# Designed miniproteins, single chains, continued (2): the designs that were tried, part 75

Each design is a single chain, and the fold is of that chain. pLDDT is the mean over its residues in the fold that is shown.

## One batch from the design tools (miniprotein)

Design m6585
Fold by ESMFold2-Fast:
Structure m6585 (fold): chain A 97 residues (1-97)
Amino acid sequence: SEMTITKELFRSLAISTEIIILLRKMNVKEEEIEEVVKLMNKFQLAFANRNIEEAEKYAQELIEKLRKLKVPQDFIDEIQSEFDEIIETLRKILEQE
């Protein structure tokens, strides 16, 4: 469903904003925040193009980047769960096509 893809893209934008706010509160350098933003953009583009493999790849790269930036594990677990739900929604859409 086109509406479902739009909702999940909106959800991913909200997640991106939450991550950026946390990284700034942690005094992460702007260059590192920019790399996180680039990974989020790649994830969103892969999702919009219905490319599950690329979406999973960029979600995993983002999670590893957050670990390197010393983001708290509970926050990483929450973000991982949200990406897993978004990707699962895409899988279900593709199975119905």
Scores: mean pLDDT 87

Design m6586
Fold by ESMFold2-Fast:
Structure m6586 (fold): chain A 76 residues (1-76)
Amino acid sequence: APLQPSAASVADGKTAEDVRAQAEADLAAAGVEGEVAVTRVGDTLYVSITITAGPEEDKEAAALNRAAVAAALAAA
């Protein structure tokens, strides 16, 4: 069968909807407000997480929230 280990686990074993649901659950567990978009192109899933903290012009708040999410995910 034409299977590849890592790609098969993400692209074949998981749908875009499954990956999005998991990412939304991880954001909720971290207490972060954001939008999750998952798009499948061929064998690749593109996951975009947009963290919204007030107006997008506040890049400092966005950077702090991104760092907090990364720290929470690393601690979990």
Scores: mean pLDDT 54

Design m6587
Fold by ESMFold2-Fast:
Structure m6587 (fold): chain A 96 residues (1-96)
Amino acid sequence: TPEQEKFIKAVEKMGEEIEKDPESKEVIIKSLKALQEELNLEPLDYESLTLEQLQFIAAGILDLAADLAKEQGKEELAKRLLELSKKLYELALKLS
């Protein structure tokens, strides 16, 4: 659907920014805020969240977008989004 395509594109852009520094709380917050604005979602207090929580949130969003991209036949994009999602889950799990 057009809504799914818009979501996938917005999440791809978010992923490109996070890839630059996936361990930076500032980079993840900036990327999530940009996604929120693009999709007209309500603002969240991202600054109150831990790096671990932000990484889990971003990973979940990337995983969902990867599934939708795969359903649309965008295999290379789906693979890239899923790889970043797994990397963020791994980084979050190292934070105890």
Scores: mean pLDDT 85

Design m6588
Fold by ESMFold2-Fast:
Structure m6588 (fold): chain A 111 residues (1-111)
Amino acid sequence: SLEEVVLEIVLLLLRASGLLEDLAAASTDPEVRARLLALSERLSALALRILEGMRARDWEGVLRLVEEAVRLLEEAVEFARRVAAPADAVAELERIRRELERLAEELRRLA
């Protein structure tokens, strides 16, 4: 169902947010830490807005927010690579990004 796909998307965004917070906590560079925390906060905010859109049955709005989340997660992966984050963390972010893209495609097909 649409709701099940959206909930899976929300869980992936919260997982990515948590991973970025962990990377920020491990960073010794205050600028890198601030950027990772900002990306984490933006992903968490999008997850909440997506849930609100689902409750309102605003599927067009949910689709726009999911597309924004895909772009934001691509930005997060690129930033993690640029700052030479641990390879396992980059791989996990890329895995979450690929799964999010798959779910976004499914959501577009259903909506």
Scores: mean pLDDT 89

Design m6589
Fold by ESMFold2-Fast:
Structure m6589 (fold): chain A 100 residues (1-100)
Amino acid sequence: DDEELIELALRRLRGRKRFDLVELLENSPKNAQLALSYLLLAEDLLEEAKTSDPETQKKLIEGAEEYIREAEELMKDVPEELQKLIKKKIEELKEKLKNL
């Protein structure tokens, strides 16, 4: 459910006190909210992967890669200004993947 995914991402951001990103997400169009939600969840998985055992790390990386792919597919339907922000976040997460 798209709304459940967005709410999960908002809950995670509030827990981390990233109110700047909560405000950005809440004020974004649905496709941008969904794309950003996938990327934020991917970031959480990659952060967890840093301290995980090899088997768990592999599963977390696979989950993060899938979330990044979902965000990339949604980007075509996102406003231009938000596409720039989302592209930067995708590149940041891909760099984190290389450094694991």
Scores: mean pLDDT 81

Design m6590
Fold by ESMFold2-Fast:
Structure m6590 (fold): chain A 70 residues (1-70)
Amino acid sequence: SNEERAQRVADALHEKFGVDAEEVRDIVLFMMNMGFSARQIAAMVAAYLHEKYGVDPEEVRELVLRTLSA
């Protein structure tokens, strides 16, 4: 389900970067339900986490894409 996929992305990002898993899950789930592509989701999440937490946007993008493409 979209809920399970969004949770996997959130858990992976929480484990690597220490970001709020619930917040990330809600963003990813919203975007999936709106029909955004994996690339669009990865780009948006990378930009958001870079601005809020100062994490490397390329590392976030790659992790999101890898997790959604598994």
Scores: mean pLDDT 88

Design m6591
Fold by ESMFold2-Fast:
Structure m6591 (fold): chain A 75 residues (1-75)
Amino acid sequence: MVRVIKVKVPDDEEVSLKVIGIAIRLGAQDIVQIEKGYFQFKFAPDIPQAKIELLKQEIVALGGEVVSDHLEEAP
C-alpha cells in the first residue's frame, strides 16, 4: 500500500518549488506534476500523521488546498 495525496497550489514557480521541497523532505516516494499547480505525492503507508499534517498546513499557508488523501494498494 501507498498513501496518495493530491494538492492544488497557486500557479507560481516559487510555491511549486516549496511544496516539492517539503514533499521530498517528508520522504515522498513519488512526485508527479499533473498540471501547473496540481501535484500528486506518494508516501509510505506508515508515514507519521504529524508529517502529513505538516504538509497540509504548509499547503494551506501557501494558498493551496488538499484535493484528496487516500491509501492505494501497490500493484
Scores: mean pLDDT 83

Design m6592
Fold by ESMFold2-Fast:
Structure m6592 (fold): chain A 78 residues (1-78)
Amino acid sequence: SVDALLAELEARLDEYKARLEAATSRAEVEAILREMERDLRAFAERARTLSPADQARLFAVVNRRLAEIQAIVARKLA
């Protein structure tokens, strides 16, 4: 279901956010981002079977959470 997929996605993004906050080097940040990119591609494939409305809901959540993650990355890599 979309609710189950959304809950799993939110939990995974929370894990990546925590790992990025704990990262102490550029290499660690880059490794975490590569892993996150692979996971997000897997979620995108799973979302292909959802209705357009449910895909839009997931897209909105991903965009919001990625903006938060991008702010952390910018701070860590400055």
Scores: mean pLDDT 86

Design m6593
Fold by ESMFold2-Fast:
Structure m6593 (fold): chain A 84 residues (1-84)
Amino acid sequence: MLKLVSSQVQVVTDNGKEMAVELLLYEDENGNYILEVHIYDTNGNLLAHYTVEVSKEQYEELVARLAKAKTAAEVKALIDELKA
C-alpha cells in the first residue's frame, strides 16, 4: 500500500492563464518513493498526469525548480527530465 508522505501545489501561467501543478509523494512498503504529478486548468479539468519513481532528494530538487517555473513548457520539460 502506498503512503502519502508529502503534497505540494504550484500555480504556473501559460499566456496569462493559470494552471495548477499538484505533486503527491508516496512511499511504498519497501521504502521507495513514487511521485504523482497532476496538472489542472483554471476550471479544474485534468490536463495531464504522470507517475515516476524518485528519490527523496530528487523530489526536493523538483519542488525547488518548479517554484521557479513560469510556463507550461518549463513544467513539461521538468517532468520529461524525470521520465528519462
Scores: mean pLDDT 75

Design m6594
Fold by ESMFold2-Fast:
Structure m6594 (fold): chain A 79 residues (1-79)
Amino acid sequence: SAELEKKYAELKKKLSEKSIELGSAHTFLAMLDSIGKKAGGLDEKLAKLKEELEKEKEKKEEEYKKLEKELAELEAQLA
């Protein structure tokens, strides 16, 4: 149905947006890890930033998993 197709498109858009956010977080965390490795450790400010980014990443990963489950349930209805 047109309604299910609209819901599918909305969920796909939300997943795409979360995927981009997670990719950005992963890239920044990898950058901080690289900086820490080269410098022999992160300074206090960068270490706190890394901790905050890791917590935000975990939250976004949980949100992404919920959206994936909703999409899988909707795909089962469309099949």
Scores: mean pLDDT 84

Design m6595
Fold by ESMFold2-Fast:
Structure m6595 (fold): chain A 59 residues (1-59)
Amino acid sequence: MLAKIIEALRLVLSDPELLAKIQASKNNVDAAKIIAENYPELGLSREELIEAAGLLKNM
């Protein structure tokens, strides 16, 4: 769901330390795990987590 991905992006962008960890991760799967561990309440699917991670790493 696109709305959940946007919410994840908003939350990560408001947390500069977390954003730095995501951008420093080796790949989108590792970055997706960081998002899932910090915002499990968002209920993002594996595909949604990887998409959000890819967007954040390519900023």
Scores: mean pLDDT 80

Design m6596
Fold by ESMFold2-Fast:
Structure m6596 (fold): chain A 65 residues (1-65)
Amino acid sequence: TLETVTVVAEGPASLPREDLEQRLNETIAEAVRAAGARIVSRGPIRFSRRGDVLVGEQEVTLERP
């Protein structure tokens, strides 16, 4: 079964986007492993800033048995 989930990571606005992307990738890897799923596709990372907070979001499509 295919399922699309939105994964979110947050950090201070001073954090480089590359570091936030790394946090996001680690979160996705842990979620995939915990679910016993396989990544089918990943959307673009969307960055947004609210005051002193940087938010990274990505849609990931997973295949589960």
Scores: mean pLDDT 81

Design m6597
Fold by ESMFold2-Fast:
Structure m6597 (fold): chain A 63 residues (1-63)
Amino acid sequence: SELEELYQGFLDLAELLAKAKALEFGEPDSIEIEVIDGTTVRVTATFGDEEVVVEVSFPNPFA
């Protein structure tokens, strides 16, 4: 459905934005991506002994 396509588009954009923000801190040794609450994308980037966590949220088009 169009709402499902919109939801997937929001997820893809949120992942892209969260990754872009994490990469502003440099080149990570590893990166992990999680979806929380169905509308929040969490990216955890590791830089040696340090971690950067970035979260991007979007409105649920089904709500």
Scores: mean pLDDT 81

Design m6598
Fold by ESMFold2-Fast:
Parts: C-alpha cells; structure tokens; sequence
Structure m6598 (fold): chain A 77 residues (1-77)
C-alpha cells in the first residue's frame, strides 16, 4: 500500500508537470515540506519494533497529500 501511494503521488506530480500547472505543483511541494520534519523524525526513530507503526504513519501522510492535492484542484476554476 505505501508503495502504491508513493506511485500515485509521483504520477500526480508528473501529470502536473506535463500540464505546466506550476501553482498546483508549488502547493503540493509546500504541503510535502510541511510534513517532511515529522517524517524525518519518525524515520530517525525507526526500530524493528516500530516498523509497522511508521509504515502506517507514512501511508497516512501520503493519503493526506493526495487528498489535499485533489482539494486544491477542485478549488480551481
């Protein structure tokens, strides 16, 4: 699932780049940058005992980015 979410996010990014939608790309990057410190902290604290918890958190983060991207697109006319 995590790999599938990463692939979906990458596809969205590629589609935005192909359509020269710089505003949407900037919004997506800004959201990723907001979440990066939390992701980095969890990865730094990664242990075998917490591997599944971290994977689920990352999946949630990627789902949030995808949902926010769709929200930004729907707000545009």
Amino acid sequence: ELAALQAELAKISDDLAANNDQEALDALRELAEELAPEVEELQARATPERAEEIREFLARVYRRLIARYREVLEKKK
Scores: mean pLDDT 67

Design m6599
Fold by ESMFold2-Fast:
Structure m6599 (fold): chain A 63 residues (1-63)
Amino acid sequence: AIKLTPEQATAFAVYLLARYGVSAEQAEAIAKLLIDGTATIESILAVAPHLTEEQVREALELA
């Protein structure tokens, strides 16, 4: 599981919204998973199924 600080999680979520067209609701849900330390690539893709695993991995490398 992936855990980020609230600031890192917000930055990651904003990046996904800006670069990959996730909705604000999807971005907030993903940020919550990251803050709670329950995030996995699979759980992020469940929230934003139009993303690819590669896009999620790339965004996480920048966080």
Scores: mean pLDDT 80

Design m6600
Fold by ESMFold2-Fast:
Structure m6600 (fold): chain A 84 residues (1-84)
Amino acid sequence: MLFSDPKTLLLTNLDPSATAGEIYELASKYADVEGVNVVVDENGKSKGEAFVTFASEEDREKAMEALNGKLFKGKKLVVKPLEV
């Protein structure tokens, strides 16, 4: 991916069982979410990564501070701004 989006976060180190709906519910506790896209393999299994798009840059910043390093399904979330 060769673009940056100031409203989108990349979540990594997700449990493979995490669904877009569960990620949406988690992120929506902290900020307004517009959409969630879970990265899946050829068999439809999660690669442990998801893109979360927020309603505003401020919402993205709030979510990043709240989610980075948070335990979710027993795994520590790694959250990055989308810069690629």
Scores: mean pLDDT 78

Design m6601
Fold by ESMFold2-Fast:
Structure m6601 (fold): chain A 108 residues (1-108)
Amino acid sequence: NPEVAFIYSLLNSGAITPEEAIAMVDRLLAETDDPKVKADYLVVRALAYIKQGKFDEAVEDAIKAVELYLELNDPEGARRAADFVLYYLTKHHPEKAEELRKRVEELL
């Protein structure tokens, strides 16, 4: 998804704030009915929440992305979404990363 890759690039380079990234994702989520695209947007929003220190919100977005991929019968997509968020969450808050890992294991 080019929009997801673009927002991620801007957020990761510091070209936009986490607040701006969340606002962009919220708009894009309102415009799409595609559950795979929604899952990918939720992953990017989770990263923005991690950058803000909003770790509970990041975990909830990651779980929702995993659930959407599982509804699509794409367990590999679910695992990739979880692993991507876990990579950043582990660096910022290992205890919340452990919570996310356990919740993902229960869904898989």
Scores: mean pLDDT 88

Design m6602
Fold by ESMFold2-Fast:
Structure m6602 (fold): chain A 87 residues (1-87)
Amino acid sequence: NEIQGLNYLGFGRSYFKQGKYQQAIISFRRSLELLGEDDWRSQFNLGMALFNDGRYQDAVDYLQKSLDQNPNDERARRLLDEAKRKL
């Protein structure tokens, strides 16, 4: 389970770098299901992929979860503010 979750995290990052945001989202969601929903980096990566895919409400939800666990992450805060402006 954990090894599979880490593999999906890697797949998600690879798809994201290619601009394949829908595939990145699927991979990051699967990673969270397998690793647990409390990894702020995985939550940030999912939120960033959702934002780039135009899914702003879902992006807000995951970016907020990431910030709740890592409140000093300026990247997550700026992206959260931008996602909220798109709603």
Scores: mean pLDDT 86

Design m6603
Fold by ESMFold2-Fast:
Structure m6603 (fold): chain A 100 residues (1-100)
Amino acid sequence: SREEIRKLVEEIKSLLDKMRPLATPEQQELLDKIKSLLDEIMATTDPERIAALLDEVIRLFDELSRLVREQKAPPEIRDMLNEISELLTKLRRLVRALLA
């Protein structure tokens, strides 16, 4: 539902905000881009646009995960990335249901 999508987006945004002070400047740039796209998802009611924005979020999140792995980030940031990954998987399932 739209309410479940909103809750997942807000949970993801909260985790991104918690990660930001632990992140490198390069990682912070990706966090800021992801957060901006999540704000756009919240601002639109078009299911096709939501799906396209979510695909871009996932692409940038994969890039962020790669940087975190390469830069040997603290355990706290890795744990938050794992939690965000699970929330994004749930969000993707809900968005796919909107397109069906």
Scores: mean pLDDT 87

Design m6604
Fold by ESMFold2-Fast:
Parts: structure tokens; sequence; C-alpha cells
Structure m6604 (fold): chain A 74 residues (1-74)
């Protein structure tokens, strides 16, 4: 079984925008891989950055794990 890992970094103007953008980007990437969403988490780190992890499965049984980290601009 093959696992595909995708890491993406983004910048946002606020924590709220970072949460929205990270979630949207993670789901967009899963769709590009043809994966069906199985799990999604979005959380704020102690440094004010936001992470989203989306996990999906392709029709041929591969796991796709997408991590998006969004930093708030200073």
Amino acid sequence: METIFVDVELEADSVEEARKLARQKALEILKKYGATLTALGVWENADGSVEAIAIGETPDGKRVIVRVRAKVKP
C-alpha cells in the first residue's frame, strides 16, 4: 500500500483567514488526487499558525495525507 504525502505552506492576514484557507487548500488537493475524504482536522498552534490535515483514500486503495500550514502575516 502506497501513502502519498503533500505538504503546503500559505500566508494569511488573520488567524480566521488562515483556518479557512488551510481547510480549503487541503480539500482542493485531495480532490486533485481523486481521493475521498476520510478525516479532516484544523487547529491553531501556540505560535498563532494554523495547520490543516486532510486524509483521503483513492479508488485503488492508496492513502493521501495533505498537511497545510498557514502563517499569519506580521
Scores: mean pLDDT 82

Design m6605
Fold by ESMFold2-Fast:
Structure m6605 (fold): chain A 83 residues (1-83)
Amino acid sequence: MEEERKKRAEENFERAKALLTSEEGQLGAAVSAARAIIDEFEEGKKFGEEILAKIKATGSEEVAKAAEDALEEGIKAAAELEA
């Protein structure tokens, strides 16, 4: 149901924010954001960009690159589902 998908996306957003408290959690934050993009494409994409910007500001280059790849994959997957 639409309500279930929105709630799941919100839970993924909250989880991503919590995981940003540490470098180890930053990859998990990117993965959670990518999942949210799949459930709610428009809102998830915007939130994913915000999470990526935060990771780039505080994370290592390796983590930032992995986060970019995860978000790009999530955006592509969500676009295929909407097509």
Scores: mean pLDDT 64

Design m6606
Fold by ESMFold2-Fast:
Structure m6606 (fold): chain A 76 residues (1-76)
Amino acid sequence: SPLEELLEKVKKQLEEAEKISPELGKAVEESIKNLLGTPLTLARTTPSSVSNEEKLKILDEVKKKNEEKLAEVLAK
């Protein structure tokens, strides 16, 4: 499903960021929390109170922001 594919991608982005540094992993987690409005990370759980349509939109934004942060670190 599209939601499952996006979740897996975001989880891989978190793992990649943590491999680079714990600080980058924390920054990615904070971005996810800000966009979802929950204390839980996408790497483990998704908020059940949000509709699937809204989850897809939020996850797509998270994915894009994570890609920007990873690209910034990798460019250095």
Scores: mean pLDDT 61

Design m6607
Fold by ESMFold2-Fast:
Structure m6607 (fold): chain A 78 residues (1-78)
Amino acid sequence: MTPEQIEEVKRLILEAVRKLQAGDLEGAVRYLEEAKRVGESNPEVSKYLEEARRKAEAGDVQGALEHIGEAAQELERS
């Protein structure tokens, strides 16, 4: 990933977290889908964001936040 892609994924993740905290699961899913597209060149980041998206679609806010946290940690390692 480029530095610009990392910054964009972090911004999109932050928006997804805000939507999850507000109970806007549809908005959260949209931001997670966009974050996954931007982060697609990093397979671990993409995997965690897809898992977060699936949890958000299922209404599992805590599961979605956990996988978002894993994606954020992976961005710091890569």
Scores: mean pLDDT 85

Design m6608
Fold by ESMFold2-Fast:
Structure m6608 (fold): chain A 60 residues (1-60)
Amino acid sequence: SAEKKLKTTKTIIENMDAIVEHHEKRLSGTEEGRARADKAREQAELMKKNLEEEAKKVAE
């Protein structure tokens, strides 16, 4: 079911947001940490977009 896949995708996105927040909190105290946190955020946004597009493709 496409609905089940979309629900799973939303849960994954929610978990990714939590991971990015954790990186920002822990790593933003250093220059290197900020760069890593920014990269993780960009990657998370790209993955969210790809997951949404894939969910649409698999939707009946």
Scores: mean pLDDT 73

Design m6609
Fold by ESMFold2-Fast:
Structure m6609 (fold): chain A 56 residues (1-56)
Amino acid sequence: LGEQLKQEVEQLKALLAQGKLSKDQFLQALTVGAQMAQKAGLTDAAAYLQAAKAAV
């Protein structure tokens, strides 16, 4: 897994905590990211994004 992917997810979490991003927008971003990662064959990245989505 790329460290940049983890940093991007942490930034999205920070925006969510600050109220600058809604929970629905956060979940949608992770869902789209996971689908694109899966389509690109990035199975570990897709699994990470799905786990992050489930944790919210």
Scores: mean pLDDT 78

Design m6610
Fold by ESMFold2-Fast:
Structure m6610 (fold): chain A 86 residues (1-86)
Amino acid sequence: REDALRVIDNSLANREKLIETTGDEEAVNKIVEKLKELKRLIEEGKLSLLEVAQRMGELALELARVMGKDPTAFVEEQLQAVEELV
């Protein structure tokens, strides 16, 4: 919902910093494209809260892999964000 859109918008606004942090412009661009698609689907009301959580989790895992971070921590953060919607 609102928090998911905020996270997406912040990620899109910070694309250049994500490229700088990861060193992988192509991988960041793929994630950005998926984030834009997810934002569109959320705004169109086409996704349930569970589907939003699944999509956010998938993107968090992909970003964590690109950043070389433990994906478990990112999944836990995304699950907590969804819990806050209830």
Scores: mean pLDDT 68

Design m6611
Fold by ESMFold2-Fast:
Structure m6611 (fold): chain A 68 residues (1-68)
Amino acid sequence: MSEEEGLKKAEEGQKYAALGRALGAQGRHDEARRYAEIALEYAKEAEKSGMKEEAKGVMKGARQALET
């Protein structure tokens, strides 16, 4: 995976993490968990491409979605 491709994976992960947090805030906890899991998969792909700090950001967002 290229660095550019990894960055795109991190960007997608951040979007899913944000959606998960919004759904959790609305009490839609099952959907929030599903979106957080998708965000974590994107973070894994970003880390695999060497985008370690970007992947870390996505993981933080996903964890926040799971805690709401």
Scores: mean pLDDT 81

Design m6612
Fold by ESMFold2-Fast:
Structure m6612 (fold): chain A 83 residues (1-83)
Amino acid sequence: MRKEKIRKANILLVLRRHLDDEEMREILKKNELAVYQEITEEEFEEMLREAEELARTMTPEEADRYLLRKAGISDEEIERRKR
């Protein structure tokens, strides 16, 4: 569960950062569905919709913090990673 939660949060974070990048979305879809098979196509589409909603309602910084917290990363660790 923990490992899957972190993986899904990372996918969401990359999707949110690259919503304008169709090539990056295609690479992620290919890797997760065809190479790793860790998620279904339906789950990928759901994650894409979630990433788009976060981009509409939150700033990039707020969305990144939200996704990292959802993955179980502490606020202190998030702040530390900011450099």
Scores: mean pLDDT 64

Design m6613
Fold by ESMFold2-Fast:
Structure m6613 (fold): chain A 55 residues (1-55)
Amino acid sequence: SMDTQRQEDAVQARTIARLDAIAADTSLSREQQDAAVRAVVDEHDAELARVRAAG
């Protein structure tokens, strides 16, 4: 549906913004940056699954 597509687009936009913020954070070590990216990806996958299940 159009509503599901809009929700998926919003999830994608938030994920991109979070990944950009992590990439820009010069206080993070390489290991911390990698862990933060994994957390964002896991959250993205879970939220996308919830949006699709609610569809």
Scores: mean pLDDT 86

Design m6614
Fold by ESMFold2-Fast:
Structure m6614 (fold): chain A 97 residues (1-97)
Amino acid sequence: DERKRKLLEELIEKVGTPAVLSLMVMYKSGIEITKENLEQATKEAEKGMDILKKKIEEYTGKKFKSDLELVLEFADILGISVEELEEIKKKLEELLK
């Protein structure tokens, strides 16, 4: 989905890959997207990102050439829709004001 790709590109540009991965997990887990929760989750994602990438590559049989490809596959694994990504983006934009 081209819309999903564009939204994830915009999110990565704004906050970086670890924070985008954290936002998707928080949203699916029902964790409130606050500045404090996002900072904590992002620190853990930074520590585990290489392991997560390797696990997803093993699971899918794909090698990722970019953070965008990794994040797209992770969104699909989590079952995140375009509409859910729009909601995540809105929550993040309110947080960054």
Scores: mean pLDDT 82

Design m6615
Fold by ESMFold2-Fast:
Structure m6615 (fold): chain A 100 residues (1-100)
Amino acid sequence: LPIPPKPSIEEALANFRKAVEAELAKEKADEEFRKQVLADIDRIEELARRLAEDPTDEATRAELVRLVRGMADRARSHGHLGLASLIESFLASLLAWLEE
């Protein structure tokens, strides 16, 4: 993908949540899996906001990357390949944001 304009972290998080909810509906994910994914997004949003306030927090950055990767792996293990690809695309965008 071309380098997107630098959105605010709040815009990026809101867009990610909407895209994930749409993909979960498209792939007809079960309720328990949906709950786990939405809980992961809540945690990702919390860590991303902490990192926006202190971008030098390497521990928070590492945890955020670990959670996003874990979310993608979980989606793949449940056969939700479209969701996994969406999450991987978000991780790439997040890593680009964190390099600034």
Scores: mean pLDDT 79

Design m6616
Fold by ESMFold2-Fast:
Structure m6616 (fold): chain A 65 residues (1-65)
Amino acid sequence: MKTLTAYLLIRAETEEEAVKQAEEMARKIADTLNASEVKLEVIEVYYDKATGKVVLVVRLTLVLP
């Protein structure tokens, strides 16, 4: 059994859209790696005034067989 940790940075128009994109990406990664367990944690959310985008930083933890 191995644990993998990855960090995802998502940019979107809204926090709701950013969370949805993070969840979709986490699911695709888990499916691709045949992960037995997946944990997604939101580390940081902020609004980037320069780009007008919401930036979401998430930690993804995957347990592999």
Scores: mean pLDDT 82

Design m6617
Fold by ESMFold2-Fast:
Structure m6617 (fold): chain A 86 residues (1-86)
Amino acid sequence: MKEEVEKAKKEAHEKAGELLAKLKERFPDIESAEELKEADPELYELIVEADKLLEKANNASEEEKPKYYEELAEKLEEAIKHIEES
């Protein structure tokens, strides 16, 4: 069970790093969340949803953590694809 948490968390962390790199390339002049919301409101909502999933994962029981980290990784992947297709 703990190994599943660590694997899911690592996947989410890797996706978060990829998203951050793509955000810097696509929106180099954006310095705040509010600027991102105005430039790309759909992307902003995906990031807000990802942040909520991260909070759920951090506060979840050990048995539920893998599910939320997996959902987080999926949401981060949606944000990455949005940037790539925008």
Scores: mean pLDDT 81

Design m6618
Fold by ESMFold2-Fast:
Structure m6618 (fold): chain A 129 residues (1-129)
Amino acid sequence: SEKDKYLSELRDSLVRMAEAAARVPEVLPVLKEEMERIARVVEEGDPAIGGDVKDLLNVLVQGVGNSKTVQDARAIGELGGQGLSGLLSSASTETVKKAADEAKKGEERVLKKAEELLRKKAEELKLAS
């Protein structure tokens, strides 16, 4: 279904953002802001589940921040995506689409910031050697 497509896209975006934040911990505040944006979109569209979505995404941010490896963060992102899909099963297709669209924008912002920070660190290490 169209809703299943948006849920799949949303899950993929969450996993990629979680991996990026684990690779570059300085991106964690950006991940938190993007999770808050997704939660707000869900609350505006389907208020009955907004609180549960916000709580789930807060747990995801905490789990990623506490992860020791990119693989652990990926697993947290996958688990969070599964939980979010379960909550959004009762939401309108429009709400799920808006959440997926917001997550794609968040993914672009998180990945761009992670790449910028990694490039800066690589340049600093090259100048120190």
Scores: mean pLDDT 88

Design m6619
Fold by ESMFold2-Fast:
Structure m6619 (fold): chain A 92 residues (1-92)
Amino acid sequence: LEEVLARLRDALVSLIPELAAQIERAVALFREIVERVRSGSASEEELRALEAEYRAVSDPIAAALAALPPEQQEALAATLRELGPALQAALA
């Protein structure tokens, strides 16, 4: 999981460096949500709070990605195709 998230973070920061801080925060929040779900250590209320925070930082990232030129969107799609199976395996 850590390696997959690091590669995704680096790819996103390369494409939208102006949102580097938000990308790092989104990755950290995603990792925390995954760990808490796996361990069963978080209440439904705590998970909802983490999801709300994740959404707040990821919304500007999603908007910026949608505004990228086609060639950069294609590069992101290639990265997601490579990392998708590894992320899914890490979440199993």
Scores: mean pLDDT 77

